# Designs tried in a protein design run: designed miniproteins, single chains. Part 65

Each design is a single chain, and the fold is of that chain. pLDDT is the mean over its residues in the fold that is shown.

## One batch from the design tools (miniprotein)

Design m2241
Fold by ESMFold2-Fast:
Structure m2241 (fold): chain A 60 residues (1-60)
Amino acid sequence: SNEKIEELKKKIEEIDAELARVTEEFRQSPDSLENARAHFVRVADLTAERIELEREIKKL
């Protein structure tokens, strides 16, 4: 339904905002392999969630 599509789009917008926040946090963080790995894991998790939400929209 249109309501579900709008709800899922809102969740994608929230994830995009979180990705921007995480990227800014990493930019301000000390240059270290530990920080890089933590950043990559966070980005991978958020990206996977975004992909799943886009798949759900395609099913509606």
Scores: mean pLDDT 85

Design m2242
Fold by ESMFold2-Fast:
Structure m2242 (fold): chain A 62 residues (1-62)
Amino acid sequence: PTRAAAEELARRYGGTAAGVLTAARALQNGDEGTLRSAAGHMARAGGGSPEEAARELRELAG
């Protein structure tokens, strides 16, 4: 994942680019629990759905 993409995601959902990058890299290592936790947190912060946040994190992870 790129820093620019992580910054855009953090802007949409709230939080930090560093946090988004950490979650995406954990997902790349097969940590599905970190994905769910991060998606729930982002959805809560940004007012969106956990499903949408999870989709964005998977897309960022590649």
Scores: mean pLDDT 72

Design m2243
Fold by ESMFold2-Fast:
Structure m2243 (fold): chain A 75 residues (1-75)
Amino acid sequence: SKEEEARKLLKEMMEHIRKALQAFRAKDYETARKHLEEARKKLDEYRKVSDDQITIDSNESLLDSLEELIKKKEA
């Protein structure tokens, strides 16, 4: 179902966020950025199967904040 697909996409997105944070703690900012890019792709796929705008907006905000943190550390 679309609900099962949506749940799977959120789980995959969160796994990429977890890996991005792990890389960020290791000061591997290149790997952290790659995982955030993959997480954003999963959120884009989620948008196609879910109308849950609150979940979409909250995760967009989270990804934008994490990208800004990495950008500050790369400077």
Scores: mean pLDDT 88

Design m2244
Fold by ESMFold2-Fast:
Structure m2244 (fold): chain A 90 residues (1-90)
Amino acid sequence: SAEEEIKKLHEEAIKIIEETKKWIKENPDMPDEEKAEKLKETQEKVLKIIDEMIEIKEKDPSVGPLVEEAIKEIEEKLEELSKLYDEVLS
């Protein structure tokens, strides 16, 4: 179902962000270029997931509230990751 697809995509996006957050915390001495590349890869993967969620919402408006809630949580987690990177790269 559309609801199951959205839940799966939401869980995948959060997992990707949390794994990157864990990686940066466990590897503080990694080169800045490698850290930046990891952040870019994470952002690209998460953006693709958000795009897929939006497409599902456009085809099935009934999952609209679920998609909006999921995107909000994903954006909050990406903001946390971005702040962590700012601290580590400064």
Scores: mean pLDDT 86

Design m2245
Fold by ESMFold2-Fast:
Structure m2245 (fold): chain A 85 residues (1-85)
Amino acid sequence: AAAEAEAALDEFIARLEALRAASTDPAVRAALDAAIAEARAARPELVARLASLSPAEAAEALAALRRTLAGTLAALEALKAEADA
């Protein structure tokens, strides 16, 4: 579960970095830079928390994390699409 959370966060950060590389709008780039920095800063604490949970609690927390990351990515993709329009 902790290793899966690390992988999910690393994938999320990589997707944000790719989105940033494709973005030309300064406000979109700033929002992506902030999201990347926040994800990197949160990574060690979140991994440590999941490592302290039971396997069942860790699985639920990981599923919640994946939903939150997907929602954040979708919001940032929408922000870029709006700026590109």
Scores: mean pLDDT 85

Design m2246
Fold by ESMFold2-Fast:
Structure m2246 (fold): chain A 103 residues (1-103)
Amino acid sequence: FSEEERAEVRELLREADRDGDGRLSEEEWVHFLRLAGERYGVEISDEEIRAAVEMMRMADRDKDGVVSPEEIIELARSLAPEASRPVSVEEIFMQLVQGLVDN
């Protein structure tokens, strides 16, 4: 991921970050997924939300119950083949959702 792509992900995640601390709690992560789903026209079920929460736990290397935008980007990278890099924040989000569905 380029620095521009990282900046776009950080901006989107900041919109979901209610505390403004630059990190996402489980509740903020759920809010981010629903917000992104509404914005990008993706229907996210409660089952997919639960799976995404478990995936967030896997991205949380410090096990402190919150994730940084960088950890989300690394998770997206691990779920998508590196041969095809996402072009936009929307595509990064779609790769995350696809990884969730295919697991």
Scores: mean pLDDT 60

Design m2247
Fold by ESMFold2-Fast:
Structure m2247 (fold): chain A 68 residues (1-68)
Amino acid sequence: SAAERERAIRRVLEDLAAITAEELRKQGVSEAAIQKIVDELTASVRELLEENPEVVEGLVEELRREEA
């Protein structure tokens, strides 16, 4: 469903944002720069996922296994 696809996309973006922010903080990047990088990265990845519905269906299956 559209709701499952949006949920899968949001989860991937949230995980990516958290991992990226943590790694950049370890490297001494400022919070303002981290926010900008994370915003740009998540926007780009969202576009990529929206252009590749087959990948999103795979993510939905992963999400279903993990939440079951």
Scores: mean pLDDT 83

Design m2248
Fold by ESMFold2-Fast:
Structure m2248 (fold): chain A 76 residues (1-76)
Amino acid sequence: MKEEIKEKLEKAVENGVSLEELVNNLLEQLLSNPKVPQELIDEARELLERVKEASEEERDELIERLAELIVKALSD
């Protein structure tokens, strides 16, 4: 599951979708669900800040972190 999500995110970035857009999209989905833990929302906001300052070499690590957040969101 995590690897499949990571591969989809990597492909989206290769096709011109910014990692910032992907994180923002997740954050909007989390904010629209009142049952999502505040901790998960805080993690998404922290990831958004990291993505804005990230170098190209850090993209793979940030994509993996985003995939982990998506898995956590889906498990609730």
Scores: mean pLDDT 78

Design m2249
Fold by ESMFold2-Fast:
Structure m2249 (fold): chain A 75 residues (1-75)
Amino acid sequence: MMEEIKRVKEEAERLFREGEELLKRGDVDGAYELVRRAVQLIYDSKVKDEKLLKEFEKRAEEKHREILEKKQALE
């Protein structure tokens, strides 16, 4: 059970890092999909750690906000 939470956390962090790299390269759509996938991975895992879930939800919200701001700046 604890190993499952750690595995999900590592996979989600990997997806966030790849999303950040795509965002740096200007691939806004790719970054959005990877961040969304990281959040879905956490929900699909049925993680019982409320603190970990809220941490990733907050990080995803901040990342989505950054992605939307960059998308609007292109208008």
Scores: mean pLDDT 73

Design m2250
Fold by ESMFold2-Fast:
Structure m2250 (fold): chain A 94 residues (1-94)
Amino acid sequence: SPTELYNEALKLYNQGKYEEAAKKFEELVSKYPWSSYAADALYYAGISYLKLNKPKEARDWFRKLVYSYPNSSYVPEAKAKIKELDAKYPESIE
């Protein structure tokens, strides 16, 4: 269930197991994109990738949250993280 995946992922996150947590949050979003946990999972996946020093991957997860779940309470926090990451890690133009 989405609740079980969210609780498992959050437990891994709280234990500092950020790679395992990110994979479980990604699994939740993939299997249950319409669940009330999907936006939360995208936010925590983004934070997990930041903890793993993977800022480009983190930015992609925050962007997906903002564009796919615009009414989420995590949108302001995700937008702030995107702005910070855009300043620190500017993307190359083709």
Scores: mean pLDDT 85

Design m2251
Fold by ESMFold2-Fast:
Structure m2251 (fold): chain A 90 residues (1-90)
Amino acid sequence: SGIDEAIELALKGEFEKAIDVLKETLNLSDEQKTIIYSSALPYKNLLLPRGAAAAMLYTVAEILKDSDPEKAEELRKRAEELFPVAVQPL
């Protein structure tokens, strides 16, 4: 899936490409893309690619919470599997 591709790209450090794949897969706006990038940036700067990927997925889950709660829950669980601490503020 596009989500799996985005996770693989994020784990390789290709965060811009990962977020672009999520944007296309989930029909996100440019503003939402910026929010996702901002959430991942602290983990990226700390060289924690699993944390960055998890923050990215968790942020998308929050964006989709009201419009697609099933997809939001799936993404939240995947974020917890990648980096449980990313659910808490850094």
Scores: mean pLDDT 81

Design m2252
Fold by ESMFold2-Fast:
Structure m2252 (fold): chain A 86 residues (1-86)
Amino acid sequence: SLKEEVEKKLEELKKKLKERGLENVIPSIDEAVKYLLEKNKEEEALRFLEAVDKALEESKNKEEFLEKINEVIETAINNNFVIPKK
């Protein structure tokens, strides 16, 4: 199912992030995916994870990735969900 594909891609992405010392962004990605799945937006959740993976692959260093991931999360929030600022 699409939900299973989202969960599998999320787990694969978490492993990549941990291997690169980027585990600190995992909670934000996890919250975004959970929010989209609760809204029955499985396709949007998959696209979000693909955008994060692309940002990771296209980034030359950790700093560049952190800048790109902030833009990806902000774009997803504006178009698909709203995450309250803490």
Scores: mean pLDDT 76

Design m2253
Fold by ESMFold2-Fast:
Structure m2253 (fold): chain A 88 residues (1-88)
Amino acid sequence: MMEELRKKAEEIAEIARRDLEALLEEYRANPSEENYEAIIEGLRRGIESLKKAKEYFLSQGDEEGAAIIEEAIRELEEAIEELREERE
């Protein structure tokens, strides 16, 4: 059962990374103020969803799965900071 939980965490993290890449490509293709706000909001929603997923894995006793999700959270948070720096 723990192997299945870990695979699920890896799948969630991979989906988050693909969504991040898609959002970045969309924004960089048309870097308007509206698209900047859209990508930041999208990334924030992704982080909120990942935080809920992390809580779920912790509630199941899957600290490894929670750690995988936490890595994805950090990647999205880093992307937000990079986008903010690009605007300054």
Scores: mean pLDDT 84

Design m2254
Fold by ESMFold2-Fast:
Structure m2254 (fold): chain A 61 residues (1-61)
Amino acid sequence: GAYQRGRDLARRLLDQGLTLDQVREVIGQRAEELLLQGRSQDALEFVRGAMDAIADAEAAA
């Protein structure tokens, strides 16, 4: 689902060495694309998944 795609993308970008700010920028751009497609529920779940993955990474640091 969209939640898991958000988690997976955020984690993949962090694993590639992007900063938290860069990851948030990419997640924001992807969420905007989903909103422009009329997929507002997918955008919300995607952002939630990504935010949870970012919070997990910050808690582990």
Scores: mean pLDDT 87

Design m2255
Fold by ESMFold2-Fast:
Structure m2255 (fold): chain A 73 residues (1-73)
Amino acid sequence: YPTSPYLEMELLNARLLLKRGEYEKAVERLQKIVDAEPDNADAWRLLAEALEHLGKTEEAQKYRDKADEIEKS
């Protein structure tokens, strides 16, 4: 579904944090995005990626599955 330009910028910022290895900051930003748009599959996927890098494997898998369900629906 279409995201607002503001949320697109926040998502881009979170991707940059992931690329820089700032995983905790990325999680913080991404949690705010998924709270605002729980149907944003990209945000759930990136949140899972950040959590996996932080060793939260179970939580990461749960959010990855959620992103897949949203994309397939």
Scores: mean pLDDT 80

Design m2256
Fold by ESMFold2-Fast:
Order: C-alpha cells, then structure tokens, then sequence
Structure m2256 (fold): chain A 81 residues (1-81)
C-alpha cells in the first residue's frame, strides 16, 4: 500500500467512524452496536494496513490534516443521507 492509498483509507475509516457516532447521537443505534461496529471497522482496517488498532488510531489522529478531516466529515454526512 502506497502513501496515497494509506491516506485514502484513513480518511474513509474516519468518515465511517464519524457516521457511526452520528447514528448513535440520533438514537438510530445503541451504544453497544456503535461500539461493536467501530471496533470491527478499526480491527479490519488495522489488519489491512498490517498495524495494530492503537497504531491506526494514532495515524488517524496525527496524519490527517484539517482539510482531510473536513473531507472525512463530508463523506460521513453523505453516508447518513
């Protein structure tokens, strides 16, 4: 996986996590369902990248710029439509 592919995957993962949080906040899913889906997503993405879940969470936090976080938010909104 190259740097561009990794960035794309990080943005997509962040967007899906944001969408889960929004669904929970809207009362569409339970806290347990949101947590289980988030953990599954993080585990699957970490395995695809060949890293730990903790390393993935750090990469999302540290490698995504404000513009990339904005892109993730826009993608999350599209997932909720």
Amino acid sequence: MDEEERKELLIETAARLMALGARYAAGEISEEEAREEALRLLKETAEELGISQEELEELIRTELSEEEWREAQERARALLA
Scores: mean pLDDT 81

Design m2257
Fold by ESMFold2-Fast:
Structure m2257 (fold): chain A 65 residues (1-65)
Amino acid sequence: GPYAEKAEEAAKKAEEAAAKGDFSTASQHLAIATRYARLAREAGDEEAAEKAREASVRGGQAMGV
């Protein structure tokens, strides 16, 4: 769903920013990814929520968390 797609996009941007040492930008994108994961869960779309959750975890791992 659209929330999972947006979470994946935000996670990718967080990974790219972290790789460049721009942790402020990475943190902002990780927050966006986490928000979309929550919105997918609130919408009752379990598949989208799971995909969005995985994307936000990946973004966090790129930041070393």
Scores: mean pLDDT 77

Design m2258
Fold by ESMFold2-Fast:
Structure m2258 (fold): chain A 81 residues (1-81)
Amino acid sequence: SELDEFLKAIEDLIAQLKAQLPSLPPELQKVVEKFIERLKEIIEEAKEKNLSLEEVKKKFEEVYTEFREEAAKLRKELFGE
């Protein structure tokens, strides 16, 4: 199903992020680890509550937006604009 394909894509993203963690600065590792944990929560909640594809996509967008904002703030703090 499209839902199963989307959940698999999130699982693949988690695996890619975990593989990249050791090469990141410690401050960025914390932000990425938080993102991974929130992605895992989406997968778990989708399975437990039988969430629709639309609900899973909305949760992913919210989590991804928060990650992007945290990463951008950290980038500004570490490197400036």
Scores: mean pLDDT 85

Design m2259
Fold by ESMFold2-Fast:
Structure m2259 (fold): chain A 75 residues (1-75)
Amino acid sequence: SELEELIAKLREAALVNKDPLDATVVADQAMAVSKSDEQLREIIAAMREAAKEATDPEVQRALESLVRALEAILS
């Protein structure tokens, strides 16, 4: 599914490539792929788990910022 593909790509970028994800760009991608608030919550949960797994502090901060941006969309 597009949702699973996006989560896999974001996890690879953050945890393998050590890319600090741009919260605005990723939030736009998440909004485009998510068909419901529940699917957006699945992306949030995956990004929270990625933040716990991240060993690079900059990557961890970027993931935490992304989680906050996505949660703001749901409020």
Scores: mean pLDDT 85

Design m2260
Fold by ESMFold2-Fast:
Structure m2260 (fold): chain A 69 residues (1-69)
Amino acid sequence: SELEKLIEELSRKFGVKREDVEAYLNTTDPEKKAELEADLGSRARSLEEVRELAEKLKKIEELVKKEKE
């Protein structure tokens, strides 16, 4: 699935665990969600990688919303 592929890419490129992605997705507070995104982004080595990680997290969130309805 597209969701599984994105999670695998994050794990392979940035060392982000599935549990980290799930924690991000389960957080509804925008401020806390931004803190988690920044924490995950700290694993990136460049601004380009930070942007790629943020975009993939956003795509994962969109896919999860579509799967719920």
Scores: mean pLDDT 76

Design m2261
Fold by ESMFold2-Fast:
Structure m2261 (fold): chain A 65 residues (1-65)
Amino acid sequence: MSILSEAIKRQEEVVEKASKDPEEMKRLAKEAAAELQKEHPEAKVEVEVIELEDGRKVIKVKVTL
């Protein structure tokens, strides 16, 4: 199966959990950043919390190589 579809699924799960609980959003952001930094130690990992127009919040993770 494609790596792309797995990335989309993971992001969907993060979005759902983050939109329900602000504390979970902060925890997920920290965990996602730590996991990506561990997988890519030379990359810069940045995490942003974005609020959507309908009031839902999402975690956006950026990885720069």
Scores: mean pLDDT 63

Design m2262
Fold by ESMFold2-Fast:
Structure m2262 (fold): chain A 100 residues (1-100)
Amino acid sequence: SLEEIGEKIEELLSTLPKEVQEELEKEVAELAERAGARFRAAKTAEEKRAVYDEFLEELRKLFEKAISKLPKEKQKEARELVDEYFALLREQAHAAIAAA
């Protein structure tokens, strides 16, 4: 399910101009590096969950910027897929943090 939703998002975003795709990839990589450093520095499960939630919110902003460049008719589907994907990512991450 998470993989299937991710594939659908990638398919939609692959219709964007190459420059937009490359900018998104770069911004996501930079965000992931910063969030990863903060996550490793976090000492408690509560702090780790807060860092991950902040990461997902910043990631959502990057995806919204990319989605806004899609044809109008595809934007609603893309937003719905991203919302579902992020909800599942959050659930899995919080479960993993609690289990650690």
Scores: mean pLDDT 86

Design m2263
Fold by ESMFold2-Fast:
Parts: C-alpha cells; sequence; structure tokens
Structure m2263 (fold): chain A 64 residues (1-64)
C-alpha cells in the first residue's frame, strides 16, 4: 500500500540519519523530499526505489 511504502521511506531515512549523523531538521527535509519523489511516480515499486536512492544520496552529501 502507499501508506506502507511511505512508512518504509520514513524508517529508511531514520536509519540513514543515525548512520550519517544527520540533524533532525536535515532528516525532516530528506524525508519530505523522498516522499515527494515517491508521490510523483506512477509506479509504486519504481517510486519506492527512487525515493530511497534520493534519501541515500542526500544523506551522503550531508555526511561529508
Amino acid sequence: SMAANKEKIRKRVEELAELYGISEKEKEAIEKAAIEVFESESDPNRGLSIAIGEARNRATLLSG
């Protein structure tokens, strides 16, 4: 379901924030961006993969 996929995105962003030492404010921004990407995709499976990829990319850039 869409709700379950959004929860998966939120949990993955929480894991990335812990891993990379990202602030709460930055974590919230990444989460919003990832969910926005997910909602923009017509295919939920593709949308989930792209959203998680975007979250990882943004978290990695903030960790440098």
Scores: mean pLDDT 83

Design m2264
Fold by ESMFold2-Fast:
Structure m2264 (fold): chain A 72 residues (1-72)
Amino acid sequence: NYLGTAALSAGPEGIEAAARAAGITPEQAAGLLRDGAMGSGSNGGGTNAVQIIADRGGISGEEAAELLRKGG
């Protein structure tokens, strides 16, 4: 899915863009993606991490995924 693929493809530039939109630091965004990758469940922890970033920024999960894809 888009959210999970974006999380896996995220480069530093994409992480920075998503962090800025969410009002968090790039290190916090990277930490959320890393913790998501270690998450349990068949839906992929990366999807949850992208949604958390989106919620913090007041944007959609799709918008957060697009920002992450800019770096990948």
Scores: mean pLDDT 70

Design m2265
Fold by ESMFold2-Fast:
Structure m2265 (fold): chain A 110 residues (1-110)
Amino acid sequence: SFKLPPEIRELVARETGLHLRAIGYEIDGDWEGEADAYAELSRTERELAEAMRKAGLPQELVDKELESSRLLEELSRALREGDRERAEKLRKEYLKKVREGIELSNKAKA
């Protein structure tokens, strides 16, 4: 159980690529490109949640991916609407959840 299934590893790699793509669009000020990247990332996290459930991973991890997916859908919508203040708040919320996930992973290995 210390190794992730191949399908989960592929989805995690796709998440990484989409996140880097979204950052690139943010730097360029391309709101539509950033919104499209986060919408695709949201769909990828939903696929990851399903793959995790099929692999018998803990429900807490599945729920976390579904929560992140919803947050990214909201962020994509805010960007498409040109609501800069809402988009900035949602970006901070998403990054906070990513950081919390990394900290939990690091503590589990200590």
Scores: mean pLDDT 82

Design m2266
Fold by ESMFold2-Fast:
Structure m2266 (fold): chain A 65 residues (1-65)
Amino acid sequence: MAEIEKVQEEIKEVNEQATELMKQLRDAMANKAPQEEIDSIRQQYDDKNAELTDLVRKLLELKKA
C-alpha cells in the first residue's frame, strides 16, 4: 500500500532528524553553548519524538486496516 510506504519514509526522515538533533544537543552541551540554545534544541528534539510517535501509531493502524 502506497500509504504504508509513505509513512515508513516519513518515519525514516523524522528519525534521522531526531538523531541529528541529539548530536547537536551533545555538541552544544560539550561546547557550553548558551542555555537558550540548548533548550531550543531539546524542544526541537521533543517535538520530533512526538511526531515519530504519531507516525508509528498511524503506521500500526494502516497495517491493521
Scores: mean pLDDT 83

Design m2267
Fold by ESMFold2-Fast:
Structure m2267 (fold): chain A 124 residues (1-124)
Amino acid sequence: MLSEEEIKELLDFMANLHDKALETARESGASEEDIRTIGEALAMVMQAAYELLVNNAPKEVVLEGVNKGFSTLNLSEETREKLIEKVREMIEYLEKGDLEGAKKAVQELVDTLMEELGLPRVEV
């Protein structure tokens, strides 16, 4: 499990990635709907990490919450399934205490979301 300092580092990384993704989408001329979808999807992933790491929520409950949340978004079923797979990878890395693996899974989730919406990749 991650230390308190590592949890803060992950959440700060995710917040920066969220802000940069929204900025990149806006600058690329994304629709208001796509911008909302990006923001809501990334907020749900951040909430999942928070619930798992800070509130010690069971991974099954966290995954159920993310799956239900993503089902409310304007995403294709294929895109939703790809994003859920990256959330599962993030959780597996977090359970192993692998901060860098978790960051990589989150980055790959954002890369997938941006690519499926026809938007440029985001770097933090």
Scores: mean pLDDT 87

Design m2268
Fold by ESMFold2-Fast:
Structure m2268 (fold): chain A 74 residues (1-74)
Amino acid sequence: SMEEEIAEVSRRVAELQRQIEEAIQRGDRDAAIRHLERLAELLVEYFRRFEPERADELAAKIEAERRRAVEAIR
């Protein structure tokens, strides 16, 4: 169901956020960047599926935020 799909995405987002924080704490910048890129991809996939009319706009914003976050980690 849609509710189960949304719950699964929310769980994956929380897991990726935790992995990013743990990687930063360890000083593993490469792992932090990989997890951040996966989080951005997951969010774009979510919006394409559940908010298709806004997906292109939201994808552009997610890409801009991903780029800024990667620069902050490097």
Scores: mean pLDDT 85

Design m2269
Fold by ESMFold2-Fast:
Structure m2269 (fold): chain A 62 residues (1-62)
Amino acid sequence: VDHTTNTLANILGVSPEDLTATQLARLASSDNSVPQSVKDQLRRYAQQHPRMRAGDVLRRLS
């Protein structure tokens, strides 16, 4: 849901617009507060679309 996008951005303390999918996946992988299922999804998006804006990735998770 849309709430997931806001929650993940708040946990990482970053603006989704300032990150790429690869950068977002790296930050999430180091954060134990992020569920493993979300980390796995972010890793897949980073693999498929490494230059995609983090905001676009988070919208797809919602």
Scores: mean pLDDT 69

Design m2270
Fold by ESMFold2-Fast:
Structure m2270 (fold): chain A 64 residues (1-64)
Amino acid sequence: SIDDKIAFLQSLVEMEKASVELLEESLKKNPDMPESKKEQLQKDIETSLEYARELEKEIQRLKS
């Protein structure tokens, strides 16, 4: 059903947000990390946030 699809997509959004929190914590705990690694983690964070936004847009489309 559409409601089941929405619930599934919401769970994926929550997983992506949890992933972002872990990556942000890694950056916070390792301030002396090489700049190239910081840039890669920041890129991974941005990618996960973008994917979460795409999932949220799909959820809104399904609710229409």
Scores: mean pLDDT 88

Design m2271
Fold by ESMFold2-Fast:
Structure m2271 (fold): chain A 94 residues (1-94)
Amino acid sequence: TTITMEAIPSSKGVAEARHVAQVNAEDKSRYILVGSSSLGDAPVEAVADESGVLTVRLTSNRDAPVTFNGQLLEQQPSGELVPVATASVTALPL
């Protein structure tokens, strides 16, 4: 099993920031990317697509940056979710 984490911040002309997790594992459904953003109280979650890619997308609001902080969780055989990587990305105001 290999896990790659990549933060892609917003840039001039591209308002969206992304955090991408790539999971190369036998069962990709065992993985969930979860966290929160500075914009609200609702949790932010992403699950793996058919290629094992989990993506969180953020856009800055008004004149304030928006930051996502989260973790990639792996479901153990016991059903417990265990953090296996950390995730953080910031969308800057344009």
Scores: mean pLDDT 78

Design m2272
Fold by ESMFold2-Fast:
Structure m2272 (fold): chain A 65 residues (1-65)
Amino acid sequence: SQSMRVPEEFNEKQKEEMMKEIEIWLNGSEEERIRATQRIVELLQKAGYTGKGSEGIPGLGNKVV
């Protein structure tokens, strides 16, 4: 099932990095949110989650520029 959280299949390091970036994406300044979004996309791309397993991260695709 699709999830609004960090992908379960990530290893512990990837989960920690993703969680950190998600927190910045939710609570950071506009500049920090943009950087966090890009890093989240990079992590997802490395794991093969480029839009096909969409909605794993809330609104991420809409904020990628």
Scores: mean pLDDT 63

Design m2273
Fold by ESMFold2-Fast:
Structure m2273 (fold): chain A 66 residues (1-66)
Amino acid sequence: SEEERRLAEEERKRLEEAHKEAVELGKPRYYVPDKYLSPEELEVAREIGRELRKIGDEFEKELKER
């Protein structure tokens, strides 16, 4: 339990550092390389991204019309 928690903390730290590096590189903060995500999380993230894009597109269309 403690070891898996430490491993998760280490991964979290690396993700945070990757996040900061992405921002410094001019990438968005939400940018996370797929290599840091599990296959299952990748699928969920893809689904969320698609839904977010759909919502954004619809919002943009409605805003443009209005």
Scores: mean pLDDT 66

Design m2274
Fold by ESMFold2-Fast:
Structure m2274 (fold): chain A 70 residues (1-70)
Amino acid sequence: SAEEIKAWVDEKLAEISKITNPAEQEQALRDLVYETDVKLDESDLSPEQRKAVLQYVADKIAELKAKQKA
């Protein structure tokens, strides 16, 4: 479900936020986006639900990066 994918994303982002090396963290964020796309392609979610999940991931990554710039 969309909720399960969002929960998985939240768990992965919590792990990624602990990465202290900036290059490794950026790679982990790219890997997260790729794995999210794979999960969405394997899911029975509607196009609207897929867009909502992708927007959620983008917003969460932006929040993480904003905290690092502060």
Scores: mean pLDDT 80

Design m2275
Fold by ESMFold2-Fast:
Parts: sequence; structure tokens; C-alpha cells
Structure m2275 (fold): chain A 82 residues (1-82)
Amino acid sequence: SAGKEALEYAKRAIEAAEAGDITAAIGAILRVIGEVLDSKTEEEKKAAQYALKAGHYALQGDFETARKYLKKAEEILKKAGL
């Protein structure tokens, strides 16, 4: 699903940013944006939007806030049965 793919790309963005690979992190965030646009349900769109926020905070070096938004995205998908 678009929400699940957005979550995976956001995880990749955080990992890349933590490793100092900003180019890879930006690439992963662009994939998250694609998944926001490909979301067909409100729940997938909300999850993908939180995944996008996680990537944004990872680029700023705020990995604690990034992981909090990642968890919010995961919780939305679990509640929706996705």
C-alpha cells in the first residue's frame, strides 16, 4: 500500500540522514512524496503525510522527532488494518 511504502521510504530517509548521506535521504523523501500522491484512502494519505514529516525532521538532524512521526504513521496503518 502507498502508506506502507511511504513508511519504508521514511525509514530509509532517517537511516541515510543518520549516516550523513543527505543525497540518499532526499531521494527517499521524494519517494515518500510520490506515495502521498498515490494514496487512495484517507488513512493511507495521513500515514504517508506523517512519514513525510519524519523525513523532514531527519533532514534537520532531529532524529527523535523523526522517529515519533514515523511511529504515528505506523499506528495509523495498524488501526486501518494496513
Scores: mean pLDDT 85

Design m2276
Fold by ESMFold2-Fast:
Structure m2276 (fold): chain A 94 residues (1-94)
Amino acid sequence: RLERLRRDLADFRAAVDKAAKEFGIQPEVEEAIKLYREKGYVEALNKILPTDEPPLLVMLRAANKLSLGKATKEDIILAALLVEHFEEGLRRLE
C-alpha cells in the first residue's frame, strides 16, 4: 500500500482524536465508531446526523471543516466515522 496514504490517514486520525479530547466528546466518538463497526457507516451517520445528503459527502465536508479549525462536535464525530471507514477499507484490501 502507499505509505503516504497510510501516514495521511494516521495524521488525520490523530487530528480527530485531539479535537475529540479538546471538545470533551471522546465517549461519543467511541460510541459512533462502535455503531459503524456493528451496523455500517450509513446507520452510524443517520444516528448522529439524519440527512438526505450522500453519507460520504457529509463526512468529507466534516473532515474539511476540522482541517480548517471550524469543526463542531458533530463534525468531529463525522470525521471520526470517515477515518474508520477508510481504515476498514484499507484492512479489507490487505
Scores: mean pLDDT 75

